# Ledger of designs, part 11: designed miniproteins, single chains, continued (3)

Each design is a single chain, and the fold is of that chain. pLDDT is the mean over its residues in the fold that is shown.

## One batch from the design tools (miniprotein)

Design m8353
Fold by ESMFold2-Fast:
Structure m8353 (fold): chain A 70 residues (1-70)
Amino acid sequence: SDFLRTLASHGYRPVATRVERLPDGRYRASVLLENVRSGQRVDLVVGDFDTREEAERAAKAAFEELRRAA
């Protein structure tokens, strides 16, 4: 993803994956990022999914893409 590569080029590195159950019963996949220059931490929302398994796969895929782009 061009977006994930852009984040990596700006110094963001993946720290952890997160999956959160939303009030509507869907699951939000996110990756916790840390900027290597500033130490700032941010949650990158990857997407919302119908199942926890789909959300976990999406979060892991984004994590690995960010790790490889670093």
Scores: mean pLDDT 85

Design m8354
Fold by ESMFold2-Fast:
Structure m8354 (fold): chain A 87 residues (1-87)
Amino acid sequence: KEEACKLAKERFTEEEIEELRKLLEDDNASVETLNEAVVFIAQKLEAEDSFDLYVRKLGVPIDKIVNAENQKERAKIIIKAFLEKCV
């Protein structure tokens, strides 16, 4: 968790963080675009997979991911958790 936030500080630019914030506010963002953002975060934080990213790196409760209404809401939960915990 601490290591993930250190990687975020080292590997994300201010512009990349601003784009993620804008993406969370965009109600018209496609599920594909949101999933690409999650993959981008996973790669930058050296997560093994999406589960490693949201559970082990970011500490998002599994219940929040499983109970999300749709894929867009799941992706938004992950992006929001990253921004809140590592930025």
Scores: mean pLDDT 78

Design m8355
Fold by ESMFold2-Fast:
Structure m8355 (fold): chain A 90 residues (1-90)
Amino acid sequence: SREEYVERAYEAGRLAAQEVIDQLEKERGLKFSEAIRERAIERAGEAVREAAAKAPTPLSQEQIAQIGIQTAIETIEQELAAREAAKAAA
């Protein structure tokens, strides 16, 4: 269904954004910056586009872009919140 492909697009976007965040951990001293945010949005957008291309009913380019931005921002915010919660628990 269309809903299943939208869910797959969201999952693809989240996974791509998480991979960019994980690279931040490997780059010692790199601050979480607008450049990392922009990279996450770009990678999420590409992953969403690839997932959407498999849909029986095409998702609009606008919808693909919105899902990419949304998944990148949400993943970044969730990761930052998790890190702050971990600090509070220590």
Scores: mean pLDDT 74

Design m8356
Fold by ESMFold2-Fast:
Parts: C-alpha cells; sequence; structure tokens
Structure m8356 (fold): chain A 115 residues (1-115)
C-alpha cells in the first residue's frame, strides 16, 4: 500500500542518516533488538505473522518504558533495518507482508515520539 511504501521510504532515510551521523542504539537497546529479532525470526519460520507483530509491539512498549525519546527512535530505526535484512534473506511473501505491517507500526511510533 501507499502507507506501507511511505513508511519504508521514511525509515530507510532515517536509518542511513543515523549511520552517517555515527548514531547507534545504547548497548541495552542493541541487546533488546537482538533478542527481539531472534523471536521475530522464530515466529516467521512458523508462518506466525501475528506472533512476529506482537513481538514488535512488545519491543516498542519496552523502549518507551526504558529509553529516552531520542534513544528509542534510534533503536526503532535499527529494529526496522534488521527486519528489512531478515525479510530479504527469507525471501517469502509472508515475511514481506509482515515486514510492511511492522514498518507502519514503527513509522507511526517514531512520528509520535518526535512530537
Amino acid sequence: SAEQEEAVRKLLARYFENKAKGLEPSKEAQDLVYETMKKVKEYLERNDSEGALETVREFIKKLKETESKEDAIIALEELFYMLHLLTLKMNTPEARATFYEAAVLIAKEVEELEK
């Protein structure tokens, strides 16, 4: 959808801008990204799209409780990019559909945190 395409476009631009500026998630947020990605991969390998999306929602909730707004945004953009790479590697329609839904969730949260 146009909303999904716009979400992916914005998050890719933000991720590469972070890398250009040398911005990285905190060590604690990096560990959370890693653990979240392991769970998402397990759900996607079982074709459990809703389990994968719920794992992303739990990640967002945890970041909002533990990180500053600025650090949470960087960690969300890192998770987005790791999901993008996983989806390319898996190369299935189901993983791509789940990725696009996750991108919309992440993009909306980033916009909310910036306001």
Scores: mean pLDDT 89

Design m8357
Fold by ESMFold2-Fast:
Structure m8357 (fold): chain A 77 residues (1-77)
Amino acid sequence: ELKEPLVKGLLSKDPNVRAQAALEIGQIGDEEVIEYAKEALIKALNDEDEEVSSLVKHALEQSGSELMKKLLEEIEK
């Protein structure tokens, strides 16, 4: 049930909310939650707003999640 609010957070106009949502997803470490939010996470990392992409990337790296690191790898190329 946390999936929807986390994805909504990633789509928020507030970059702090987007970063917090990404961090929470990474901390949960639930593959189902990460998979559900995967497209939103990838899009947030490629957002035209560089502040958003930087904060999301930083939050995911700080999470220590292996799945999150794979998402970061996907956006590189």
Scores: mean pLDDT 70

Design m8358
Fold by ESMFold2-Fast:
Structure m8358 (fold): chain A 83 residues (1-83)
Amino acid sequence: SEKEKKAIKALFLANSAIVALELGDYDTAVRDFEGAAKLAEEAGFKKSAELFRQAVDYARQGKVDEAIKLAKEAIKELIKEME
């Protein structure tokens, strides 16, 4: 379904953003987390989208550990909402 496709794309972007953060590429991380948040929101996963937006805010501040923590929480919530 379109909902499942958007969720899978959001998971891909979220994991790409985490890698980008670990490499110090904050601009790519922000872009990919914003993409993940938009796809999660469009798919109806409001909680995951909110957590990805919080990850964007921390990524913009260069707060890598906080951004990764929120991104992992968003991924867990998204997987839970997909069941």
Scores: mean pLDDT 88

Design m8359
Fold by ESMFold2-Fast:
Structure m8359 (fold): chain A 75 residues (1-75)
Amino acid sequence: MVKYSLASAGAAPGQDEAAVAARVKAAAKAMKDEAIKASGTDDLQGLADGLLKLGYAGSRDDAEGLARFIEKVIA
């Protein structure tokens, strides 16, 4: 069932939305912290470099996209 696949992916509608959002924000903060610790700098380039070094992204361009996404999520 398509709805079951969506639910199992953690994209449950309605009541779980706040819990999923909180978990995504917490994960984004953890990833940012780890990436900055790995790169040694706390700017966008440092975040992207750290994400690339940790294997969260396969390319520099993907790492920058992920860094921008993380910044947007944690705000």
Scores: mean pLDDT 70

Design m8360
Fold by ESMFold2-Fast:
Structure m8360 (fold): chain A 87 residues (1-87)
Amino acid sequence: SMEQEKVVKAVEEALRETIPGLSEEDLEKVVGAVRQALDQHKNSSNEEKIRAVGLALGITLLELGVPAADASKAMMAAIEAIRKVLS
């Protein structure tokens, strides 16, 4: 959907700004997890979508070896960006 594509783009932009050293392959893995979370929550509230995307993004960054502090900052930035899209 148009909403899903806007959310994905907002997440990609937030990640490129907060973790500029993140590889394109790792960015694609995070985006994949975000798309999966959005698909699983397509009929959920905006707050449930934000929570699901934030959780998927954070877990994926940690699995990719991103330090917890950097993953936390990226998650916060992505959540803020998604809220602006879904407002």
Scores: mean pLDDT 86

Design m8361
Fold by ESMFold2-Fast:
Structure m8361 (fold): chain A 88 residues (1-88)
Amino acid sequence: SSTAALEAEFERLSREFNELATEAERAMRARDVATLRAIRARLEELRARLVELARQTTDPELRYRINLEVIAVGGEIVVIDSYIRRLE
């Protein structure tokens, strides 16, 4: 695949992550556990797509940036899990 096409896909996934993080913040303020669980599931799917995108790239700089986003998504999942556990 062309690097430009992979970079465009990465930008799209990064935008999706930012939207999910914003939704998670709103759900945390609302103490909405059902919405947090739905966001968590979407973050797991997004992380899997980022991991696959990293596997497809031959550009080490793009792979590095994608791997940092994978770590960030994983961190958000941990925060959501901790928050749900404290509410229950």
Scores: mean pLDDT 91

Design m8362
Fold by ESMFold2-Fast:
Structure m8362 (fold): chain A 77 residues (1-77)
Amino acid sequence: SSVQQQMRQIGDQYFQQAQRSTDPDQRRQYYIRSIASYQMAGDDVGLGRVAGQMMRDGIRTTMDQIQRQQDIIRSQI
């Protein structure tokens, strides 16, 4: 669907922003937004890529943080 394609694009944009961020907290927030968007898109490849990069960067998130971000995105659609 067009919404799934839009969520993949948003996931890609946030992933790029995370990788360009020098602030650890901002970087973590962009990764969380990227994961949330890829999950809403059903993009398992995108999810794996973000998770792998977060592991390499030593960044962790919780399911609660991801869920809250998905709720925010849904409120904006």
Scores: mean pLDDT 83

Design m8363
Fold by ESMFold2-Fast:
Structure m8363 (fold): chain A 75 residues (1-75)
Amino acid sequence: TTYFMIHGFGVMVYTMGNNNPYNMTTTMMNGIIVHFGGIMNGNGYTPFMVNYFTVTNYTIGNTTINNMTTVYTWH
């Protein structure tokens, strides 16, 4: 399960994996790209998952998300 929450210029994303919820945070800047990322482990000894999310065209006063890309890495 994935939870999404926005507060101020910070974004928190909660992701659950094997009953282990983890938080993913990012920093928002005016006129600069934004990165969303987090690490999740499965079974503590086996491979873990890394998710990266990039957003461009972030502005203050009128938040607009465009040209979004997502990258997944499995370990």
Scores: mean pLDDT 38

Design m8364
Fold by ESMFold2-Fast:
Structure m8364 (fold): chain A 100 residues (1-100)
Amino acid sequence: MHSMQMQMGIDRVQGSTDFFQQLTDTQVPSLRPQVDQMQQIVQQMQQSTTMDQMRNHMQQFIDVMDQVRDQMRQDPRVSPQDRNTVQVSIDTLRDFLDSL
């Protein structure tokens, strides 16, 4: 069983992954490789047994989100609201990682 903090971290990255999955399916199919990578990282986080493993996987997840943000800046179909949601998610996950 994960601690409450570890479970909250997993829930947040799952929420972000679900958001990007929806964007990929509806607006930006070019994000599919990054979303697939995010899903793999979430599965690795769910199998993590130590806080160090969680920190490492969360950092990898944030790095993938940075790549997604950069790709979204190139696509005019992505709304300013969706770009803001991505940035807020990145900032929130970084703050959470720094608290671990």
Scores: mean pLDDT 81

Design m8365
Fold by ESMFold2-Fast:
Structure m8365 (fold): chain A 96 residues (1-96)
Amino acid sequence: MTTTATLTATAPPSASRAVRVALARAAAAGDVVTVTAESLEDGATSTGSTTAERATLVAGAAVVDLTSSGPTTIRGTATLTGAGTLEDLRVLFFDA
């Protein structure tokens, strides 16, 4: 089964952005958390994925390198593949 959550947030311009989108609790080894950050103004995307070795917390992050003269709107999407649960979904903006 696949669980997906999406959050959109806007921040001031920056040369690069790190987006921490998801913290998930894996139910079993092999559960996968994938996070994607997408810039809605320029279409840049970045994807990060982590596979659980056992039932545990799995963190996902994506970094989008942006050249922007204005505010940047990032859509963060977290997908958990497996029987686990998405625990925390946020978009955090910081320089990469």
Scores: mean pLDDT 69

Design m8366
Fold by ESMFold2-Fast:
Structure m8366 (fold): chain A 85 residues (1-85)
Amino acid sequence: SMKEEVIKALEKAIEIAKEYKEQGNNEEAVLVARSAIAEALEFADEETREKIREIAREAEQKYRETGDPDYMIEALEKVLELFKE
């Protein structure tokens, strides 16, 4: 199903983003997270889409303030949880 494919893509994106962070490549970690969030938004229903937008907005703000890619990775984990519900 589309839901199962989105879940798998988000799980893979979380792993890849964490690997880039461990390598010190914070820019690629953030780009992976942004791409996965954009894909999740495209395939989400209206209610889920609104929740994803809010999660992404908060994460982008915290990332801008701190430079810490963990906020973007946490956003992926929160988005993943929405699709599992």
Scores: mean pLDDT 88

Design m8367
Fold by ESMFold2-Fast:
Structure m8367 (fold): chain A 84 residues (1-84)
Amino acid sequence: MTKEEILAEFKALVDEMKARGLITDEQAEELLGIFEKLAEKVSVRDLEIFLQRFRSLAALVEEGRITPEEFIDGFKAFAEELIK
């Protein structure tokens, strides 16, 4: 998968979460900013790992196991670890 394909999939998942009312427009913008920053700093393989982590955490939000705020905070922490 290319970086462009991974980012397109991230955007599609974020748009779907927003459409389902799981996150706000502001939260969606914040998530997209994190993805764009990661794409500039990490390899395709690391972005694929991040996408898999995104899907796992998104499923927890859908199931009501974590809040949207916890979801975003978790992604920020994971993104910072990948960027160094």
Scores: mean pLDDT 79

Design m8368
Fold by ESMFold2-Fast:
Structure m8368 (fold): chain A 103 residues (1-103)
Amino acid sequence: SELEKKLEEAMKDPVKRKILLYLYYVGQPLSVAELAKALNLSQSTVSRALRELEKLGLVERVDASSIKPPRDPRRTYYTLTEETKELLKKPKYQPLISEEFGV
């Protein structure tokens, strides 16, 4: 699919790859600050990468009020799109997730 081609291209970028795999691993929406801390990256680096991934349709913004348990409502949260989650379930990506995060 077109989305899978965009995923493969994004996965060539180490920052975008780490963000995509970590969002899959955690399985819940994360803020820029949470991703930056977890991945040892600057918030500006993460914010830029998330905006680019959102334009590709690989991640989406979620409202804090829709997240359980309750989160800081002044932060922007990101999650994988449903289509991206389904792609990352493929056997070819599971070793990459395990290798990066010890799953």
Scores: mean pLDDT 83

Design m8369
Fold by ESMFold2-Fast:
Structure m8369 (fold): chain A 87 residues (1-87)
Amino acid sequence: SLRDELLAAARAALEANRDASPEEQMEVIQDVLLQVLLRGLDAGLSVEEMQALIEEVTALILERVPEELRPEVEKMKENLLKTAEEL
């Protein structure tokens, strides 16, 4: 499923960049979250389905990132949820 693909891609991207700088990890996170939005839109997900997917992917990211990156990830989550509401 798209959900399983996006969750797997997020895990793989975070693992591959585990030793990267915080700035590089943030770029990876931004790309992962952008792919969630773009692929969700392409798949014709409802606003509720898109918001649920954003929450699942960001929860996975938050469990796996250094503490220093958590506030920025939370901010990206809030921005994406607002973007999804405008669709």
Scores: mean pLDDT 85

Design m8370
Fold by ESMFold2-Fast:
Parts: sequence; C-alpha cells; structure tokens
Structure m8370 (fold): chain A 81 residues (1-81)
Amino acid sequence: SRITSEEVDVDRLEKELEEVMKNKDRELTEEERESAKEAIEKYKNNPELLGQIIRIIAEGLLEKNWEKAEEEMKKLLEEQK
C-alpha cells in the first residue's frame, strides 16, 4: 500500500474503509464515517499503522463496538515504538 506521511489522504483512507465494509455487505452511516475520519486523522502521523487502523475501525463498526476499536487502536500505537 502506498501510504506515507506525505501522501496521507483522509478521503482515500475513508474509501478503503468503505470497500472493506462493502465486502462485508454493510453500508457506513454518516455518524460512523465521521468517527472513522476522526480516528484516521488522529493516527495519520504513523502511516505504517494506518492499514491496521482501517481494519480495526471496520471490525469495530461491524461489531457495533466502537469502544473496543478505540482501545485496540491505542494499543497498536503503544506497541509501535
């Protein structure tokens, strides 16, 4: 994946999330899109984590457990030292 700090595009990452959700036969709500966008903006300074962050967001939305997704994202950031 071509994700670098210089090339980080929130709209592109949002589209990647939409494709993951589409593969699970699910549509994103406007509220879920805003939450995902905020998470991507927060973690875009570490491009190596963005692929994992998108996956965590998708799973959290599919399980309707956003709190779990936020905790997993925080743990992933802490491991990347």
Scores: mean pLDDT 69

Design m8371
Fold by ESMFold2-Fast:
Structure m8371 (fold): chain A 86 residues (1-86)
Amino acid sequence: SSKLVAESVGTAIRVTGTGVESLLRLRRSGSSQDDIDRIDALTEQGNKLAIEAVRSEDEKEAKELMEKADAISEQIRAAADAALAR
């Protein structure tokens, strides 16, 4: 449905936004390349899940993929906070 597509696109925008914000914070703080690479990898993983949700014709599958992508956004935030605490 058009609503499900809009929600899936919204998930992709949130994942990308969280990744970009986290990378900007880490780069400004002088965080290690390993910490930056981890945020990049998580952002890629979350975006792949969100794209699969956009492409899914099954509402249940799309919702499960969106939930997984949102969980990756939480992992990005946690990884960035851990890096900044060092």
Scores: mean pLDDT 86

Design m8372
Fold by ESMFold2-Fast:
Structure m8372 (fold): chain A 56 residues (1-56)
Amino acid sequence: GPARGAAGALAAARSGDRASALAAKHEVEQMLRDGLLSGEARETGLEALREAERVA
């Protein structure tokens, strides 16, 4: 589900693999556009974006 997707994206963004971080960024941006993230899941998704930006 979206919460698990956001958590997985955060792990991918923190992996140190730039390709994984960029894929995670794209996934979270799409989930945010589709309105799939709320509450804690949204906070996790935003953290994934911040981590991916640091690697990219």
Scores: mean pLDDT 79

Design m8373
Fold by ESMFold2-Fast:
Structure m8373 (fold): chain A 90 residues (1-90)
Amino acid sequence: MLEDEHAKASISVEKTEDSATLTVKVEASLEALEAGELSPELGEQLEERIQEAVAELEKEGFVYDSGEQKRSLTEEGIVKSTITLKFKKK
């Protein structure tokens, strides 16, 4: 898991016979986001890990199909963002 004082991020991959789903979850303080207090290193590391995961899926014969992003805000001021990238086997 990637995290700093104000944010945490996780990447997971689920594979089936003919599909794979790459899920990226990010939780960050809205206050810290608005103040620009998030570490740029966290974003860079997250992007790097996403690129590595995509490359591995492509090596296994999965092809990018679709993506979606959902965001929510908790009562405690935490922004939760979920990016879902869906892949299908050739």
Scores: mean pLDDT 76

Design m8374
Fold by ESMFold2-Fast:
Parts: sequence; C-alpha cells; structure tokens
Structure m8374 (fold): chain A 93 residues (1-93)
Amino acid sequence: LIDEIKKLIEEAKKLIEQNNVEEAVKTVGKAIKKLQEYSKTVELSKEQVVLFTTFSILYAGAQFNLSLGRTEDAKQDIKEAVETMEEFVKMME
C-alpha cells in the first residue's frame, strides 16, 4: 500500500512537471483513495488528520479551478496537495 501511494505521488509530480494538470489531478485522486483506505486500518495522529484535511481541500480546489478553466490555479493547488501528501507519507513509515 505505502509503495503504491509513493508511486502515485511520483507519477503526479512528473505530470505536474510536464504541465499535464488534468492527469496530475486524477493521479492525486487515486492516491487520496489509497490514503483513505490506509486511514481505516490505523488510528491517525492529530498531525496526520491536519495533513489529510489540508491536501483534501487543495485537491478539491484543484478540481474546482479546472472546472472553471483556471489551469494555473489548479496546478498550484495540486502541487501543494502533492507536497502535503509527501509529509503525510513520511509519517506512515
């Protein structure tokens, strides 16, 4: 599970670098689903809950900005979501 999440995060980072914002958002959505399944198997720390809430809000913001054609705002949101997810994943180790 952790290796699958790390792979999705690295894939999302590559898509962001390639300016493929729509696929980056989809890839982050897949990572969030796997992180949600992880959260059902363990008791999350307060810090993990804050990080999870933060990247979930950023992900929702990215989807909303894409729906409005605001691709640069969506790219910024999804980049910050990925950075926040990396911090969460460090705590899973």
Scores: mean pLDDT 85

Design m8375
Fold by ESMFold2-Fast:
Structure m8375 (fold): chain A 87 residues (1-87)
Amino acid sequence: MELSKEEQELLKKRKEALEEAKKLAEEQGVPLSVVSGLLGSALEAEHLGLEEVARLLREAARLYGSDPERAEELIERAEELLREELA
């Protein structure tokens, strides 16, 4: 069974997000579960058209080990925007 082009593209994006998460976790010495969670949430936000939420979560993932205080601020801002969209 071969996946549709749309399914293959989504799977490719998910694999790319996991590869990026692995790289960031290894480089920063942080748990893969945290970084993969942030990048996975960013991918889902992007699919929902929430580009700013996706951007903030990707930045948080990149800063999580080097600047955890700034990463936390970005996560909080992303959560605020998500709550506004769901209200």
Scores: mean pLDDT 79

Design m8376
Fold by ESMFold2-Fast:
Structure m8376 (fold): chain A 77 residues (1-77)
Amino acid sequence: SAAERKKEEELAKEIEKKIEELKKLLVEKLKVDEEEAERLAKAAVLKEELEKAGLTKPLNPAGQAVVEKWEEAKKKL
């Protein structure tokens, strides 16, 4: 419905903001290049949102590789 669509839009904006903030931290603290920081930030935020929703579905191999890189970067933050 329209109400559900509006909630999805609000969630998408919140996720986008979290990705941008995390991307900035990765560039500033770890000196990761902007494209790689964006990929890592997207993986981190998606992982957190899936965990909050109680979803533990495995990522595809490419997604899993990015999540592993994020876990390594997270240990250095």
Scores: mean pLDDT 72

Design m8377
Fold by ESMFold2-Fast:
Structure m8377 (fold): chain A 73 residues (1-73)
Amino acid sequence: MKEKIEEELAEKLKNKDFDGAAELVLEAKEKKGLSENEVRAIRERAIQKAKATPDQIAQFHDALDRLLEEKRA
């Protein structure tokens, strides 16, 4: 499961689908019950697999922060 999420996240990052990548991370945390540490490790490994540039990493983090803000109760 975790390995599959990591692979899917890496593919989204390679395709510059930062919104989709952010949604996948939030789904993994909320619906798959992954801990904060597990989600962080998956993010770090996926970024390495995708060979994301600093600019792409920044765009991904921006998308994630925006979605987290939108989903706050």
Scores: mean pLDDT 77

Design m8378
Fold by ESMFold2-Fast:
Structure m8378 (fold): chain A 83 residues (1-83)
Amino acid sequence: MGEEARRLIEEAERTLEEGRRVREEGKENNDPTKYAAGGVLIVGAGANALVALRLAKRSLEKGEAEEEDVRRAEEVAKEAGGL
């Protein structure tokens, strides 16, 4: 369980970073398609982070995950909501 939560957290973190980069490229190049694509990636990262957060919290209660895993998932979810 802890490994699954960590993989989802890592994927959500990467997707969030990628979404932010694509969105910034769209902004810098005045490309509305890239800007929208970046936004979609950020929303997707947030959704995945919420799933990962739930799994990480449950795994932590069972001693199968670290508090750091919960913190990382929560951070991605908060940052994705901040856009």
Scores: mean pLDDT 81

Design m8379
Fold by ESMFold2-Fast:
Structure m8379 (fold): chain A 85 residues (1-85)
Amino acid sequence: MVLVLRGTFETREKAELFADLMRFTAETLGAFVEVRVTGNEVEVVIELKDRETGETLARWAEEMAKSLGGSEPVEVEYVSKEELR
């Protein structure tokens, strides 16, 4: 499964802090993660083994973005990579 998170922050510094926190969290879980920061925007792509872990991580990421004072709600997308049908 692939989880895609996008967030917009008031400053690049806050965007970088969110990106760094997501990277550390994914690595702690043993998940592959790719993080991109473009100005005040962050895109996080996480490859996960199961959907339940992805749902838990997405909910946690939304709460963290709110705590960091994100200017807009975090957009969450789930892409099934294990389903071929």
Scores: mean pLDDT 74

Design m8380
Fold by ESMFold2-Fast:
Structure m8380 (fold): chain A 80 residues (1-80)
Amino acid sequence: SKESVELLGELSEALQEANRLYAEGRFDEAERLLKESVKRVLKKADELGLPDTKKAVENSVKIFLERVERARREGRRLLG
């Protein structure tokens, strides 16, 4: 639906900004920004009755957060 496309567009913009912060090593800010953006998108998906869109959003967030966690662990290992 048009609404699903718009919500996935909002997620894509949030992920682009989160990835920019991630590339700068700003992991806490990347995680915070993504989580706040996702709260809004998930609320809209629930209000519009879009369960597949909600699942896609949740999966994308999980993948990004797992990437951030791996980067944090690698950084701590290298720095002691």
Scores: mean pLDDT 84

Design m8381
Fold by ESMFold2-Fast:
Structure m8381 (fold): chain A 65 residues (1-65)
Amino acid sequence: SIGEDLRALAERVKEAERRLLEAGVSEEEAKRITDEMALAGMRALSREGLEAALRVIDELTERAL
């Protein structure tokens, strides 16, 4: 369901935020990056589905670290 997909996306973004903060990224910068991740993830979810959306978040997380 879309609700389950959105929850999975939100959890992945939250995990990305945790990793960024743990790596020493500021709260302001982590918020900026995770806002971009959420938008990119939602676009991928609507076009290609959940697996593609989670992959986009992971790729953006790796680029930020």
Scores: mean pLDDT 88

Design m8382
Fold by ESMFold2-Fast:
Structure m8382 (fold): chain A 59 residues (1-59)
Amino acid sequence: SKVEELIKKIKELERQGILAAINGDWETLQKLRAELDKLIEELKKMLSPEEYENIVKSM
C-alpha cells in the first residue's frame, strides 16, 4: 500500500540520518530532515490521528 511505501522510505531516511549525524555531515542531515518532514506530512494526511500515533510508536 501507499502507507507501507511511505513507512519504508521514512525508515530508510532515518537510518541515513543517523549515519550522517555520526559522521558530522550536517548538510546531508538537513536535507534528510526536510525530506522526512515531507513524508511525515503525507503520512498524516493518509491516516487517522490514532493510526499515525501507533505507527510512530513502532518506528
Scores: mean pLDDT 80

Design m8383
Fold by ESMFold2-Fast:
Structure m8383 (fold): chain A 69 residues (1-69)
Amino acid sequence: SSAALQAKIDASSATVEAVLADTIRGIEETMSALGEKTGQLDVYRARADETIALAEESAARTIASLKAS
């Protein structure tokens, strides 16, 4: 049924959003630790921002593809 397919798409989209949130946290924690350990705080902050932006774009494209199914 269309309702069952929509529920599956919604659940999959929610999973992508949850994985993205966990991924962002991991990136921030890792880059912060590297910045502190190397003394290059600004460099690793910039790398975190760039990596997070790429992860957000990838997640948005995945959700859009699921909704187009």
Scores: mean pLDDT 85

Design m8384
Fold by ESMFold2-Fast:
Structure m8384 (fold): chain A 66 residues (1-66)
Amino acid sequence: MSAAEAAQAGGRAALAGDAEAARRYSEIAHKQPGGSAAAGATAMGARDAGDEEAYRGSLEQAGKGA
């Protein structure tokens, strides 16, 4: 699973009201290789999921060297 795929899954879980699954997928995204390269893909995934605000936070975490 890529960082973008995990981010998209997390966004869908958040929209469904499953905060635990959303957090779990966010953690998976941060553990994927290509953290900096994945930033753009994460933003695209956030748009698809409809949870842009939550994934802006994920992009900031990725930028901190994750």
Scores: mean pLDDT 59

Design m8385
Fold by ESMFold2-Fast:
Structure m8385 (fold): chain A 87 residues (1-87)
Amino acid sequence: FAEEAKKKIEEMLKKALEEGEKAAKEQGPNVGAAVIFEKREELKKEGERLIEEAKKKSEDAARVTQETVDEALKKLLEKFFELASSA
């Protein structure tokens, strides 16, 4: 479970970063920042669900899932500020 949850969150992070970068390149950094913000909110909601499911399986699964979600949200927040400051 933890490995599948981690993979899902990492794929969501990768897709969010790619979509945000594409929007920034095609429409400008402000649009890219808005896309990153929206994707971060989506990842946060999905991450909360996966963490709750992981807690039902084991403490280790919950810890790994929480750490993966926290790291992904941090990377999206950093990208948001990078794009917002470039506008």
Scores: mean pLDDT 81

Design m8386
Fold by ESMFold2-Fast:
Structure m8386 (fold): chain A 71 residues (1-71)
Amino acid sequence: MQIPKEILSILEQMQLRMSEASDAGDRDRLIEVVRETIARLRELLPSLDPESQQVAQTVIASLEARLEELE
C-alpha cells in the first residue's frame, strides 16, 4: 500500500520526535507526540483525495490503538 507523501512526511516527523523522547525516557512526551500527530492527520483529512483519506484514517486508527497502550 502506497502512503501519500504528505502523510509520510508527518509520520517521519513523528518517528524522529518519538526517537528523541524515547532516548530521553520521557513517556509523557511520547504520548504528546502521538496525540499531536493524530490531530495533524485529522486536520489534513479534508484536503486529501478519497484514497489518501482512507490511508490517513487507517493510520489514525493505528496511532489511537498505540496511544491506548501507552496510557
Scores: mean pLDDT 79

Design m8387
Fold by ESMFold2-Fast:
Structure m8387 (fold): chain A 85 residues (1-85)
Amino acid sequence: SMRQEKLDLFLDALDYASETELADEIEERLAKFQLYLTRGNIDMAEYYLKKLMELLRKAGIPEEVIKEIEEYYMSLLEEVKKLLE
C-alpha cells in the first residue's frame, strides 16, 4: 500500500541518518514530532516534521526522497487537522 511504502521510505531515511554525525539531533526532532502528534498539536507536529526533513537533507538523504516523505506526511497532517476542526 502507499501508506506502507511511504512509511518504509521514511524509516529507511531515518536508519541511514542514524549512522551519521547528525543522529542525535535527528532523534531529538523525531521525538518532538511524535510527541506533538500524540498530543494532537498538528501545527507543532508540522513544524518539527519540516525541521526533521532539513536534518535528513543535511545527513545526505537525496532531495527526491525528502520531497516524497515531506509531501506525503504534510498532506496527512493537513487531513488530520481538518478532522479536528
Scores: mean pLDDT 86

